# Designed miniproteins, single chains, continued (3): the designs that were tried, part 24

Each design is a single chain, and the fold is of that chain. pLDDT is the mean over its residues in the fold that is shown.

## One batch from the design tools (miniprotein)

Design m8802
Fold by ESMFold2-Fast:
Structure m8802 (fold): chain A 100 residues (1-100)
Amino acid sequence: SNREKALELLKEIIEKIEEILNDPNADIEKSLRELLEKFKEVIKLAEEDPTVSQEVIDWLKSIATFLEQVIEDYEAGRLSDKQVRQLLAEVKEALEELLK
């Protein structure tokens, strides 16, 4: 089902964030772009599932927009690797709360 696929992708996003947080040599820019791609897939699956609330879809879209801004700020040198990891830790916590 689209719901089961979206939940699996959300778990993969959480695992990818944890991988980035635990690897000091992670390619931050590449990893952020991969996370954004997975979030866009989750949003598409959620939009195709009539049992998913509009509030959840809007919230997922807000996280995707936030990740796009983080990528832009990181590429412009406005965010350090440490700051990006802190922001990703906060995104991971929010996703873990959604899955409870």
Scores: mean pLDDT 85

Design m8803
Fold by ESMFold2-Fast:
Structure m8803 (fold): chain A 60 residues (1-60)
Amino acid sequence: SPERQARIRELIAQNRKGIEELRKALETDPSLSGTQKLFLEAVIRAGEGVVEELERQLAA
């Protein structure tokens, strides 16, 4: 479905943007504790996995 493919592309774009924002926070935010950094790294890894799965669905 073209509508389904459009939704998947939008979700990929939203997830990629969120990942970039979190990476920027890790690089630039001096207020983050070691525990907060580990949590954000885990969230980034999870987001990358979501993008991979969505890209697989789009390629099918």
Scores: mean pLDDT 87

Design m8804
Fold by ESMFold2-Fast:
Formats: structure tokens, sequence, C-alpha cells
Structure m8804 (fold): chain A 85 residues (1-85)
């Protein structure tokens, strides 16, 4: 059912968001610029996957959930951009 697919997508999103936040904390704690850059690159890949989940939710007709997911993913992207300054 569409509801089972939505539940699976939301679980996947939460797991990706948790991973992204852990990697951001590691990047902030890192004293090595090269390590920080590699960690931030990994977070960018997770953000792209989060945006794909948003697109899938929208395709299923869950436009409101898609907007929330997009907002959360873009917030993480903004944090990456701040740490790259």
Amino acid sequence: SKIDEVRKLLKEFNELEDQAMQLLEQAQASTDPAERQQLLAQVRELVERMLEIGDRLKSLGFTGLSRIIYGRALSIRDQIDTLQQ
C-alpha cells in the first residue's frame, strides 16, 4: 500500500538524517581539514538521498511531507556550507 511505502521512506529518511548529523558533529570536532572535507562530502551524498525521498513522497501525493523532508535536508546542506567557510 502507499501508506506502507511512506512509512518505509520516512524510516529511511530518519536513518539518513541521523547519519548526516553524526558526520556533521565529527566534521566540527575534526582538526584535520582533509578529514573535515571528506566527512562533509559524505553528508552531501546523504542530503542528495534525502531529497530523493522527498521527490518520491511528492510522486505518491504526499506534498506536505515532501516539503517537510526537503526543508530538513536543505537545512543540513546549509550547515555544510557554513562549515566550509
Scores: mean pLDDT 90

Design m8805
Fold by ESMFold2-Fast:
Structure m8805 (fold): chain A 74 residues (1-74)
Amino acid sequence: SEKAKKAADLLIKGVANKDPQAAAQAGTILEDMSVEEIEEAIEYVKEKLKKGEISQETADKVIKTLRDIIRAKE
């Protein structure tokens, strides 16, 4: 979904560029997202890593954050 991609892109920007505003915007979107949409965001991050568009360190931090949010919603 566009929402999943937007949240993932903002969270990647927050982590990779040390941008707290981007991280905060991602958090707001993630609060309104379903578990299924957050799982879609995780798969999107994995695909960006496979394409070399983000570092392993950035991907690991973003995926951990997304998984922590899934746990909080369960």
Scores: mean pLDDT 85

Design m8806
Fold by ESMFold2-Fast:
Structure m8806 (fold): chain A 77 residues (1-77)
Amino acid sequence: KEELIKAAEELAKLAEEAGDKEAAKYARQSVEYLKKGDIEKGLKYAKLAAERALKTGVPELIEAALRLGEIVQKIEK
């Protein structure tokens, strides 16, 4: 849970710095839902943030998105 929140917060920061407002918004929404205990919505928005970030072509965002995606996969088991 903490690892997922931290990864989503980092993606939000990197996306905001890169000007990807959609990825940043989804990542922030994921963090909010996870902190409220809504794991299903938290994971949904984490996936949306990662998918958006992967389309940017920015290497740091792609790496952060892949990391977030791996954490999501582990939790969904």
Scores: mean pLDDT 80

Design m8807
Fold by ESMFold2-Fast:
Structure m8807 (fold): chain A 92 residues (1-92)
Amino acid sequence: ATVEQVDKFIENLKKLSSIEGVKIKREGNVLTITYEDDPEIKEKIEPIFEELSSIEGVEVKREGNVVTITLLDDPALLNNGELQETIKEVSE
């Protein structure tokens, strides 16, 4: 991932955590995002997931109201202190 892609990842994680009815859980390199079955929430999260899926080293998988974001073996993502701290702050 590029520096710009890491910044984009951080921004989109903060946007997700600001949406009421959205929960983020971390397990290793995997983020599990669960959201309420609400059309307004779905409209807000859709563009965020599109942006996240465009980031190199990030895999986004959607199953119903659960989205799994996997950080692939990319040192720019795994070793970025600001991104790792943001993940910790937005995760339960």
Scores: mean pLDDT 78

Design m8808
Fold by ESMFold2-Fast:
Structure m8808 (fold): chain A 85 residues (1-85)
Amino acid sequence: SASDVIREAIDFIERLIAQGVDPLDAFSLARDRVFGNMLTKLGNNDMQGYKDYHEALKVLDEAIDMLEQGASPEEVLAWIRRQAE
């Protein structure tokens, strides 16, 4: 589901930040990973998987925009968690 993809992305971002990665870079790396997996689902004709990753990608793109507008990583992570069911 899209919520599962979002939760996995949050876990990945939090792990990177805990390892000392800059928050914007951590979110960008998570976005790239979701995008790559989305294309893999499309290439395998997994249309439900494609839709789930595409929805997660939209959430991550909005999160990155929030960070670039000066929102704290903590505020953005809390917002993303609310997007997951």
Scores: mean pLDDT 90

Design m8809
Fold by ESMFold2-Fast:
Structure m8809 (fold): chain A 80 residues (1-80)
Amino acid sequence: MVESIVGDVEFWAKQHDIPEEVQKKLVERVRELVEKALETGDIEAFVEELRKLAEELNIPEGVQNAIITVSELNLRYLQA
């Protein structure tokens, strides 16, 4: 479910004290990326686009890696 992946990303961002305005931007854009990945099956493109988004939003690299890892694992689980 798109909401499950988005919720996990939001939870992780909140746990790492990412500002609420940045969290809202991240959640909105991640929802779009997850929907695209589910339609295309291209998880590699999803990971690259999510990394670029996190860099655009100035999210620290360690938090970026955590968000990407959780999202990728959840997407692979949903494709199984």
Scores: mean pLDDT 79

Design m8810
Fold by ESMFold2-Fast:
Structure m8810 (fold): chain A 72 residues (1-72)
Amino acid sequence: SATQDEVNVLVAKYSNKVIEAVEAGNDEEAKRIIDEGEKQLATLVDADTVQRARDALEQVYNWAKAEVEAKK
């Protein structure tokens, strides 16, 4: 469906931005990007879908942080 396609595109877009921010050492920017993605999704989909998308972005953030720390 269009709604699911829009969610998938937005989650992928924000995931890439979160990874870029974390790799640049910008944790505050990564958190801002997650909040921005949640706010944009909240205008398009239901609360349960927004929560799942936010959880996915938080998981991407945690993974990217662990990867950066492992390389130090």
Scores: mean pLDDT 84

Design m8811
Fold by ESMFold2-Fast:
Structure m8811 (fold): chain A 68 residues (1-68)
Amino acid sequence: SAGLEKLEEIARETEERVREARERGASEDEIFQIELEGVHRMLEAGEELKVPDEVVREIIERLARRVF
């Protein structure tokens, strides 16, 4: 679905932004802000695109295990 694809896109972008931030030596606070922004974007997109809460949670948890 378009909603699922959008959430996966946001998750990938967030993971890449965290990776790039760590590579450039960004502060832990800056990295945390990137992580929070990614989560907020996924929650907002999930609501707007009517993605089931369970699916949104699964994608966020998967991202958290990989980068947070």
Scores: mean pLDDT 85

Design m8812
Fold by ESMFold2-Fast:
Structure m8812 (fold): chain A 71 residues (1-71)
Amino acid sequence: SAALLGAIYNDLLAAGISRDKAQIAVIALSKEIEGDRLTEEGAEKAAERASKVMSKEDAEKVREVLLSYVQ
């Protein structure tokens, strides 16, 4: 779980998301993830929750990064 959350955090930063927004996205994601498994539904819920505190452009980037980790 920690390794997956760390990888997603780094990819969010690489996508141009600020540290504060990336942290909010990872906290939202931590509620939707069990172990190292992320479902499409979990990724969409985390992205929707994170979108409430960032721009539409940043929210779209967050959603794309989270969906890239869906198995």
Scores: mean pLDDT 83

Design m8813
Fold by ESMFold2-Fast:
Structure m8813 (fold): chain A 98 residues (1-98)
Amino acid sequence: VEEAREAADEAAKAAGEAAKAATDAVKGAGAAVAGVGAAVGAWLAAERGSRELAEEAERAAEGAGEALREAGGEEGKKAAEEAEEALRRAAEAAEEAA
């Protein structure tokens, strides 16, 4: 149970760092930051052990990754891949904890 919360918190931090890297590359990339935030929120909701929320979190993570790639160019692509992987790991931990 606590492991799922720690994984979700780690994913949130990774997503935040990815969003910051993307916005540093493309100043004013607010859409990319908002997308990452939405994905993190969905992953945290999935931590509550709902399969429906987990599916929603996966879709949100995909959207956030695409936004980061478009906004940040090459630097944003790397950040998006790391954020997506961290978010997926958090969702898996949340499902196992549920």
Scores: mean pLDDT 56

Design m8814
Fold by ESMFold2-Fast:
Structure m8814 (fold): chain A 99 residues (1-99)
Amino acid sequence: MSKELKEKAEELLKKAEEALEKGEVKEALELLLEVTKIAFKLIDLGDYEGAKELLERLEELLKRVEEILKKNGASLEEEILLGVVQLQIAVLKLVLSKQ
């Protein structure tokens, strides 16, 4: 289960990177949100190390999204998705800091 979740997360992260290269910010944010869900599932399974590895990748890609939106502007939908992803990452950091 944990291995399959990590493989799925890596696939989604690769797709998010490809979406960002194409300027498809909304798609990248939706993919990052799916990765946050996998990170929480890893925590539920006790795979804190796997969740921490995903958190590091999520923070890196989130920074790239923020830089793109700062330069190009954001739609209301992109701003809402960004806020949701930022909140999920903040919650992940808080949960993992207590382990």
Scores: mean pLDDT 88

Design m8815
Fold by ESMFold2-Fast:
Structure m8815 (fold): chain A 107 residues (1-107)
Amino acid sequence: MNKKLSPEVREALRKALQSTLERILKDPEARQTLVDGLRELAEEMEKKGLPETAQAFRDMAEAVERGDPEKAAQALVDALDIAYKKSPELYNELKGRLAELLARAQA
């Protein structure tokens, strides 16, 4: 099993996430929904003994609060890469939960 996300997958995720985040960050309510959800996800990761993943979600929340979609996208890719290195199951869980959070923010 490859222990890291490939550079091609990381770049594809970063580009897609940046475009999505640029739309979300234009709406103050959507931005706040995303920040709150990311901080909750960080707390959950901390409780699960995943401090590096928790910190990456906190970094993403800070970038979202500052209105920086590029840094937010990079922090999210870093969080997913850390999760993938721990287990594919954790990666799939977090990818699903992040997709739900992004959908909720855009509602």
Scores: mean pLDDT 80

Design m8816
Fold by ESMFold2-Fast:
Structure m8816 (fold): chain A 68 residues (1-68)
Amino acid sequence: MATQFQAQSTAAQQMGDQNTANIFQQASDAVANGDYTTAGNLIDQGSSQLSTNPQLSATVTGAGVQAS
């Protein structure tokens, strides 16, 4: 849902990772526009970024769950 990805974008910004934040913001916009293919590709990119930082991954994933 768009709200979930917006929450993940905000969490990434708070952790100082603007690249991951921009990816989840774009995913939120894609979902809002009904472009699930673009959203899926952006989520894959965001997940790849999160895999390099376990602390960021835990925080961003937790924000998404709480926004659900």
Scores: mean pLDDT 73

Design m8817
Fold by ESMFold2-Fast:
Structure m8817 (fold): chain A 60 residues (1-60)
Amino acid sequence: SAAARAALIQKVTDALREIGKIEVEEGTITEEEAEEWVNSKSESLADAALIGRETAREIG
């Protein structure tokens, strides 16, 4: 559903932001680069995760 997808996008975004914070602390990327990457990838990764979730539900 659209609501489930939106919730998953939010969770993925939060997870990516936490990874981005670690990378920024390590000096690997800037805070701006982390935010841009998160915004560009969140939807695509959320869609991939939703597919994986459906597969896991069928198998598990």
Scores: mean pLDDT 72

Design m8818
Fold by ESMFold2-Fast:
Structure m8818 (fold): chain A 70 residues (1-70)
Amino acid sequence: SMEAERKKQAEEYRKLAEEYQKKADALEEQGRKMLADPSKVEQGKELLAQAKNYRQQALSLKGSAEILES
């Protein structure tokens, strides 16, 4: 049924969103640690930018999942 298909897709989006949130949190933690080292500031900034991107993707996936279940 279309409802079963939408539920499956919503569950997949939620799982991916959770993975992206965990990746964002890990990258943010690593980036913050690198910022404490003057020789790694640029690398730290790149990790924080990646974390922001993953967080935005996670929010988008959660929104899509909510629409599919509405």
Scores: mean pLDDT 89

Design m8819
Fold by ESMFold2-Fast:
Structure m8819 (fold): chain A 65 residues (1-65)
Amino acid sequence: TVDLDRQRQAELVRQKYKKKAEQSSDPEKQKLLLQAGEYLAQATFSPDNQGLRDQATELIKQAEE
């Protein structure tokens, strides 16, 4: 079913972006970072789904603006 390596990568990505969101004092940036992390985690299980990575990239870009 799910590749254990991909499961590990997804969890690491979620943890990374949750930590970044928790450290941000800007509630809009928190939402963007949490959503980006979730899309990147989902993309780990669907590596051929470029749309998820593109959406995450745009959210990260907006959070850094």
Scores: mean pLDDT 79

Design m8820
Fold by ESMFold2-Fast:
Structure m8820 (fold): chain A 81 residues (1-81)
Amino acid sequence: LSEEEKKKLLEELQKLAREAGKILREMESNGADPKEIEKIEKELLRLILQFQEALDANDLKAAREYLEKIKEKVKEIKEKA
């Protein structure tokens, strides 16, 4: 992986993390169970950690797969909000 490719993947992750944070705040404001919010946050943090480990290993395929899983999770929570 080039440093430019890593930067682009990290920028996409930051955009997804910002969107997820906004949705989780909206869910909290709408009276969602704090335990459900915590569960979602822990799942996202686990995927982010796996994504970072893939980047550190220069595993582009794994990094893209984890980023896609993060996208799907953000989409899932958005549909519930």
Scores: mean pLDDT 83

Design m8821
Fold by ESMFold2-Fast:
Structure m8821 (fold): chain A 81 residues (1-81)
Amino acid sequence: MKLIVTATGIGDGMPYGSVLSNIQKLPSLISKVPGVKSVKFLSMVGKVATFEVEVEGDLEKVKKQIESIKLPNVDIKVSEP
């Protein structure tokens, strides 16, 4: 099964490179979640990055664990395709 993860950079006055650095940590953090098989980068437009996540097993548990990831100045949303 697949999930779409959207990461939006937030924080007025924060350097764009710092926002990008925080967002670029997401594939590694998502891949550490039990039940995640793969993370695919789809797009980055402005401060919004989108990832496709392949999941095996408990979809609801994986979704909640991804949503619990905390990154400074990044809002994380998980949706089904």
Scores: mean pLDDT 77

Design m8822
Fold by ESMFold2-Fast:
Structure m8822 (fold): chain A 58 residues (1-58)
Amino acid sequence: MRVTGVSPSRLRRAALEAQRETGATDVEVDADRGEVTLYADTPERARAAAARFRELVA
């Protein structure tokens, strides 16, 4: 997932919050590119984590 106009600190915070709230298994953040990869054991949880991350960076 790619996001523009968000600070590195906010990207990392949002990714960690999305992981904690949805139970995603892991997150990778490339703050310089505005890219976040969320990992989960199920497609539904991955989708929930991505949706929550988008909400947090809005």
Scores: mean pLDDT 75

Design m8823
Fold by ESMFold2-Fast:
Structure m8823 (fold): chain A 62 residues (1-62)
Amino acid sequence: SELERTQLSLLVYQISLSSEEYVLERMKKNNQSQSVIDQQQKNIDLLRERIRELSEKVKKLS
């Protein structure tokens, strides 16, 4: 169903978010440049927005 497919997509994006947050913490620990850290933060922000959209879609389908 569309609900089940959307829930699976949400789970996949949550896993991706955790992975990208780990990468960001490693970048900070390794003293990467602020511009590199800022770009990774933007990537995380886009993932959070996608998760928000999918969560809203799950609510509408439920």
Scores: mean pLDDT 89

Design m8824
Fold by ESMFold2-Fast:
Structure m8824 (fold): chain A 94 residues (1-94)
Amino acid sequence: VAPKVTLELKVEGDTVTVRMEAEVLPEADEIETFLEIRVGEENKVLKAQSMGAQAIATVKAEPGQTVTAVGRARQYKDGQLLAENEVSKTLTLK
């Protein structure tokens, strides 16, 4: 079974917080997480990278803008890529 990646978007006013968590495979000895966030008309791209199972980033957005988040997790064993999973989530502010 592929490891699960959870991606959550929380809106509070003009702020969108993106949280990512990857399920750790028992055989993995290293994990990298990546977040890419795009905000509508501003063409704003924010990248966050973590050497671990979690990543978090915050962006500002206006009503009517679409926020797209892409989360990726790569897991390694003995320096070799063991597994990779990617999830995406899109939210339009109203």
Scores: mean pLDDT 76

Design m8825
Fold by ESMFold2-Fast:
Structure m8825 (fold): chain A 81 residues (1-81)
Amino acid sequence: SKRRESELIARLIGETFALAATLPAEEAAERARELGRRVGEELGLSEEEREELAERAARQAVALNETIHAVDAEYAAKVAA
């Protein structure tokens, strides 16, 4: 159902964010890739689509981690000034 699909995607987004916030970029990417594959399987996606979702989740985790790190660095610079 569309509702189940939305719930699975929301879970993927939320868990990817949590990984990006708590783990180093490389580890967050690896965990997000695994999560994306599992969610893709639950969604009944093809092998190609599952790998696309996995890679998208990994890229999102890296981008989120970089953003969090940049914000933390900017805040630290302001506090140190």
Scores: mean pLDDT 82

Design m8826
Fold by ESMFold2-Fast:
Structure m8826 (fold): chain A 63 residues (1-63)
Amino acid sequence: GRRRAEAAARELQALGIDPRRLAATLREVLASNNPVLLGAALHDLGLETREELRLLAEILEAL
């Protein structure tokens, strides 16, 4: 849900990751329709769903 995406965004900001670059990468993963890339991104970010990945991209784009 949204809370998981918001928690991921806070963690990534704490690590000093560029939010705009990461958002662009997440948008590419979403656009690729590749289940392996999607699964890897979800696992690495502690997310469970494609919708949570989309919400994370939206949060990062707003920063």
Scores: mean pLDDT 84

Design m8827
Fold by ESMFold2-Fast:
Structure m8827 (fold): chain A 86 residues (1-86)
Amino acid sequence: ARALLEELARVARGSGEKVLEAAENGFDFPEEVLEAARYALLAGELLERGAPAQEIADYLGKAEALLDGPEAGEQAREFVLALVEA
């Protein structure tokens, strides 16, 4: 369970960092994509700091909701919580 969360945190942080770095270098992303990238980066940082799984799941859910709507956000939140229990 914990190892899967650590991999998810690494992927989320890396993806968010790449999007934000590309935006700083002149790529024009929709604001929703930039906000989602910031939430993904924050979720990864929170997991590395040992934050509660509920807080990490909430931020990943917010990122997904911005990209694919509130239903996808709730599914992402539930998926992260399931990874903690597995």
Scores: mean pLDDT 76

Design m8828
Fold by ESMFold2-Fast:
Structure m8828 (fold): chain A 67 residues (1-67)
Amino acid sequence: AEIQTTVRELTKEELDALLEEIRAKSEAASAATSQAELDELGALMDGITTDSGKGGETITLTERRAL
């Protein structure tokens, strides 16, 4: 099975949901010492790309699917 990567732009609703998920995962990771929770947080953060350009931010989500 190979991992296929797809990049798409996030809607505002998807972005808000993803930021809330990252916050919840960050809280869980700080409370737990398990590598699995740290790996989940890292995967979510790696999937987010921010455009640090001229004052408008576009956030894209990279989706990875095992086939």
Scores: mean pLDDT 59

Design m8829
Fold by ESMFold2-Fast:
Structure m8829 (fold): chain A 107 residues (1-107)
Amino acid sequence: SMKEEIQKEYVERIREVLERFAAEVRRLLAAGDFAGVREAFKRALKEIEKILEELFKDAKPSPELKKKIAELFLEFKRRAEERIEARDADGLEAVLEEFARKLEEVV
């Protein structure tokens, strides 16, 4: 449906943010710039939140779908913060990929 196509476009935009973030984290960790990793994560979260707000406004998903997306985002944030604190770039990439995959599965 048109609504599902719109939802998929926004999820693809989120995937692009996650891919840019993963690449930036690898560069920053290689440079020993942990403060830069935290700042990059903060920027990525703000971009994702903005995309989700636009998704909710444009596609107007059901309350159930909104709740699922919110729960996925909260779990993603928590797990990503854990991987960043552990300085685990591979574990972080796995968390980013899982979040993108789960979003694709629910839209």
Scores: mean pLDDT 86

Design m8830
Fold by ESMFold2-Fast:
Structure m8830 (fold): chain A 68 residues (1-68)
Amino acid sequence: DADKKTQDAIADMARALADAGLRDPDAVRAFVDARVAAGEITAEQGETLVRQYLLGVEESRRVRALRA
């Protein structure tokens, strides 16, 4: 199932982004764009992943600021 493989690749990419500690939007997008260029996911899926990941980063940043 190609769709399942794509979902697994997206999940692996999200974990790799978190493990690398990438939080800058440009750095996150560059990382995802490289995986799109490698054919691991589509450009549309990459854009969705970037948006979802950055929303999580922003929420985490806001929570840390409130607890500082």
Scores: mean pLDDT 73

Design m8831
Fold by ESMFold2-Fast:
Structure m8831 (fold): chain A 90 residues (1-90)
Amino acid sequence: SDEVIERAAREIVEALVEAGLVPREEAERVLEALIEAFRALAAEGLPDSAIENFADAVLAAVSEVTGVPVEEIWRVLGVVPLEEAVRAVT
């Protein structure tokens, strides 16, 4: 759904900006590009669950859009920032 696509794209952009991999001033442009890329993947049959769980196709699309290596994207998305990790365990 559009809501799942927008949420996943926003979570990814916020994580990459926080990690210093995407400049804050480019966040809106990257967000728009990721929403378009994820919509294209959904049109090709990728389910909402694969988008929410950052499947390989999603990570590849993020890497293509941002120029960030997929290994760094996985690391950033796989390692929750300390503040969010504290929230998750309470």
Scores: mean pLDDT 76

Design m8832
Fold by ESMFold2-Fast:
Structure m8832 (fold): chain A 82 residues (1-82)
Amino acid sequence: APVVAPVTGEKSALGSALANSVAGFTDPEEVALAVEAVWDALKEDPERAKAVLDEAAALLEAQGRTAVAATVRATAARLAAE
């Protein structure tokens, strides 16, 4: 089973900004475009891009926005698989 260290209690600025920006979105395509913009901005460091997107999804899940979080996770996984 995977072992994960506890959350540090502070979110990345980009993860928080993405979560806040997309929390009100109802269109999964708009959520995906926002995720792709973050990925492109961090394209020189894809490992960090993935961490930021995973953190944004976790913040959205904590806020009860599970559908938006699922779109963030799915889009991040697609981009990482390229």
Scores: mean pLDDT 73

Design m8833
Fold by ESMFold2-Fast:
Structure m8833 (fold): chain A 60 residues (1-60)
Amino acid sequence: MLPTSVDEMPSDERLEEEFDRMLRHGSPGEKAIAEANRAAWEERRDELRSLRVGRVLEPP
């Protein structure tokens, strides 16, 4: 990959859909790996979302 075309799109929905599709069509052994990857991605997504929506606020 020389030029690294513009292939970085913030398409979290598409990524999640791809994982879901793999889980359904993936091999029985690979399904476990796909689930782990999806879980890690979801966790990262939540972290990124929290940074944008509502910072750490101290309750009274």
Scores: mean pLDDT 60

Design m8834
Fold by ESMFold2-Fast:
Structure m8834 (fold): chain A 60 residues (1-60)
Amino acid sequence: SAEVREAAERAVAALEALGLREAARRVQDFTDEILREDPPDALGRLEDAAVRAYIEAAEA
């Protein structure tokens, strides 16, 4: 799941650049959980989680 790790690293870097450190941490935690479970839609779940974390943090 190198693709999932790369997507997670990019999402975390983007959230940190925006100052959304808690959202970045949540994406890291969620990525660890997804990598343990290894679902067939892992990349999609990660991308959805990153978008949701951004929306919740940036538009609050």
Scores: mean pLDDT 79

Design m8835
Fold by ESMFold2-Fast:
Structure m8835 (fold): chain A 56 residues (1-56)
Amino acid sequence: DLEAFVEEALREAQSLKDEKGEMTPKAASVETGAVIRLIGEGRLDLAQELRERLGL
């Protein structure tokens, strides 16, 4: 379930943000990998949702 995948990717990336809530290299790596997978699955809508919910 790609929607469940988005929720897990969000939780992981959010946990890897710094104390100011900004993206770290590790958080960006999780986001990038998740976006690549979602685009490959034809789910550009979920890729955009993931980025928006991370504040990108």
Scores: mean pLDDT 83

Design m8836
Fold by ESMFold2-Fast:
Structure m8836 (fold): chain A 100 residues (1-100)
Amino acid sequence: SGADISALLDAVAEISALVKEMLASTDPAEQERLKARVIALIEEIGRRFGLPEELVRRAIELVDRLTAAKLAGDEAAAERYRAEFARTLDEMLRVAVARV
């Protein structure tokens, strides 16, 4: 379980770093590539730790909404979705740790 916890923490840290990089990018192609990597990591965590499908789906939907809000220049919506995504990542981490 120590190796699983380490891998989980590394993946969550990578997701956080990639989301920050994605939101700082002004290149739509780079944003799409980074978004795809974030979604892939969310799906990998979901599969590896047997997370509820609804929780995984919610996390992916929040990434989509966050990026759309940023591209639209809706800073209030972007901050709301960022906060919701951070809470959802915390829930994923908590649920995954309970399964390890």
Scores: mean pLDDT 85

Design m8837
Fold by ESMFold2-Fast:
Structure m8837 (fold): chain A 85 residues (1-85)
Amino acid sequence: KTVKDLKPEEKKLLAEFVLTGIAAEEAKKKKLSAAEQKALAAEVKEKVASMTDEEIEEALKKFIELYGLSEEELEKIMEEIRKSA
């Protein structure tokens, strides 16, 4: 149930979800318009698409550590990703 236990496809989806979520919270904090928020989300998706599996795994580990996400919180995020598919 740690990041290393996820399949490469799941890591990529989790990275898109986490980075998009962070971008959405940052956009709310900056009071960005709906159009600006959509552009930021699209930019995040393009960045994740260009990342290697190793870069995605390292980024996810860094974000989990930085934000203090528990295994339970990580699993809950994965459930939301699966719901969106």
Scores: mean pLDDT 71

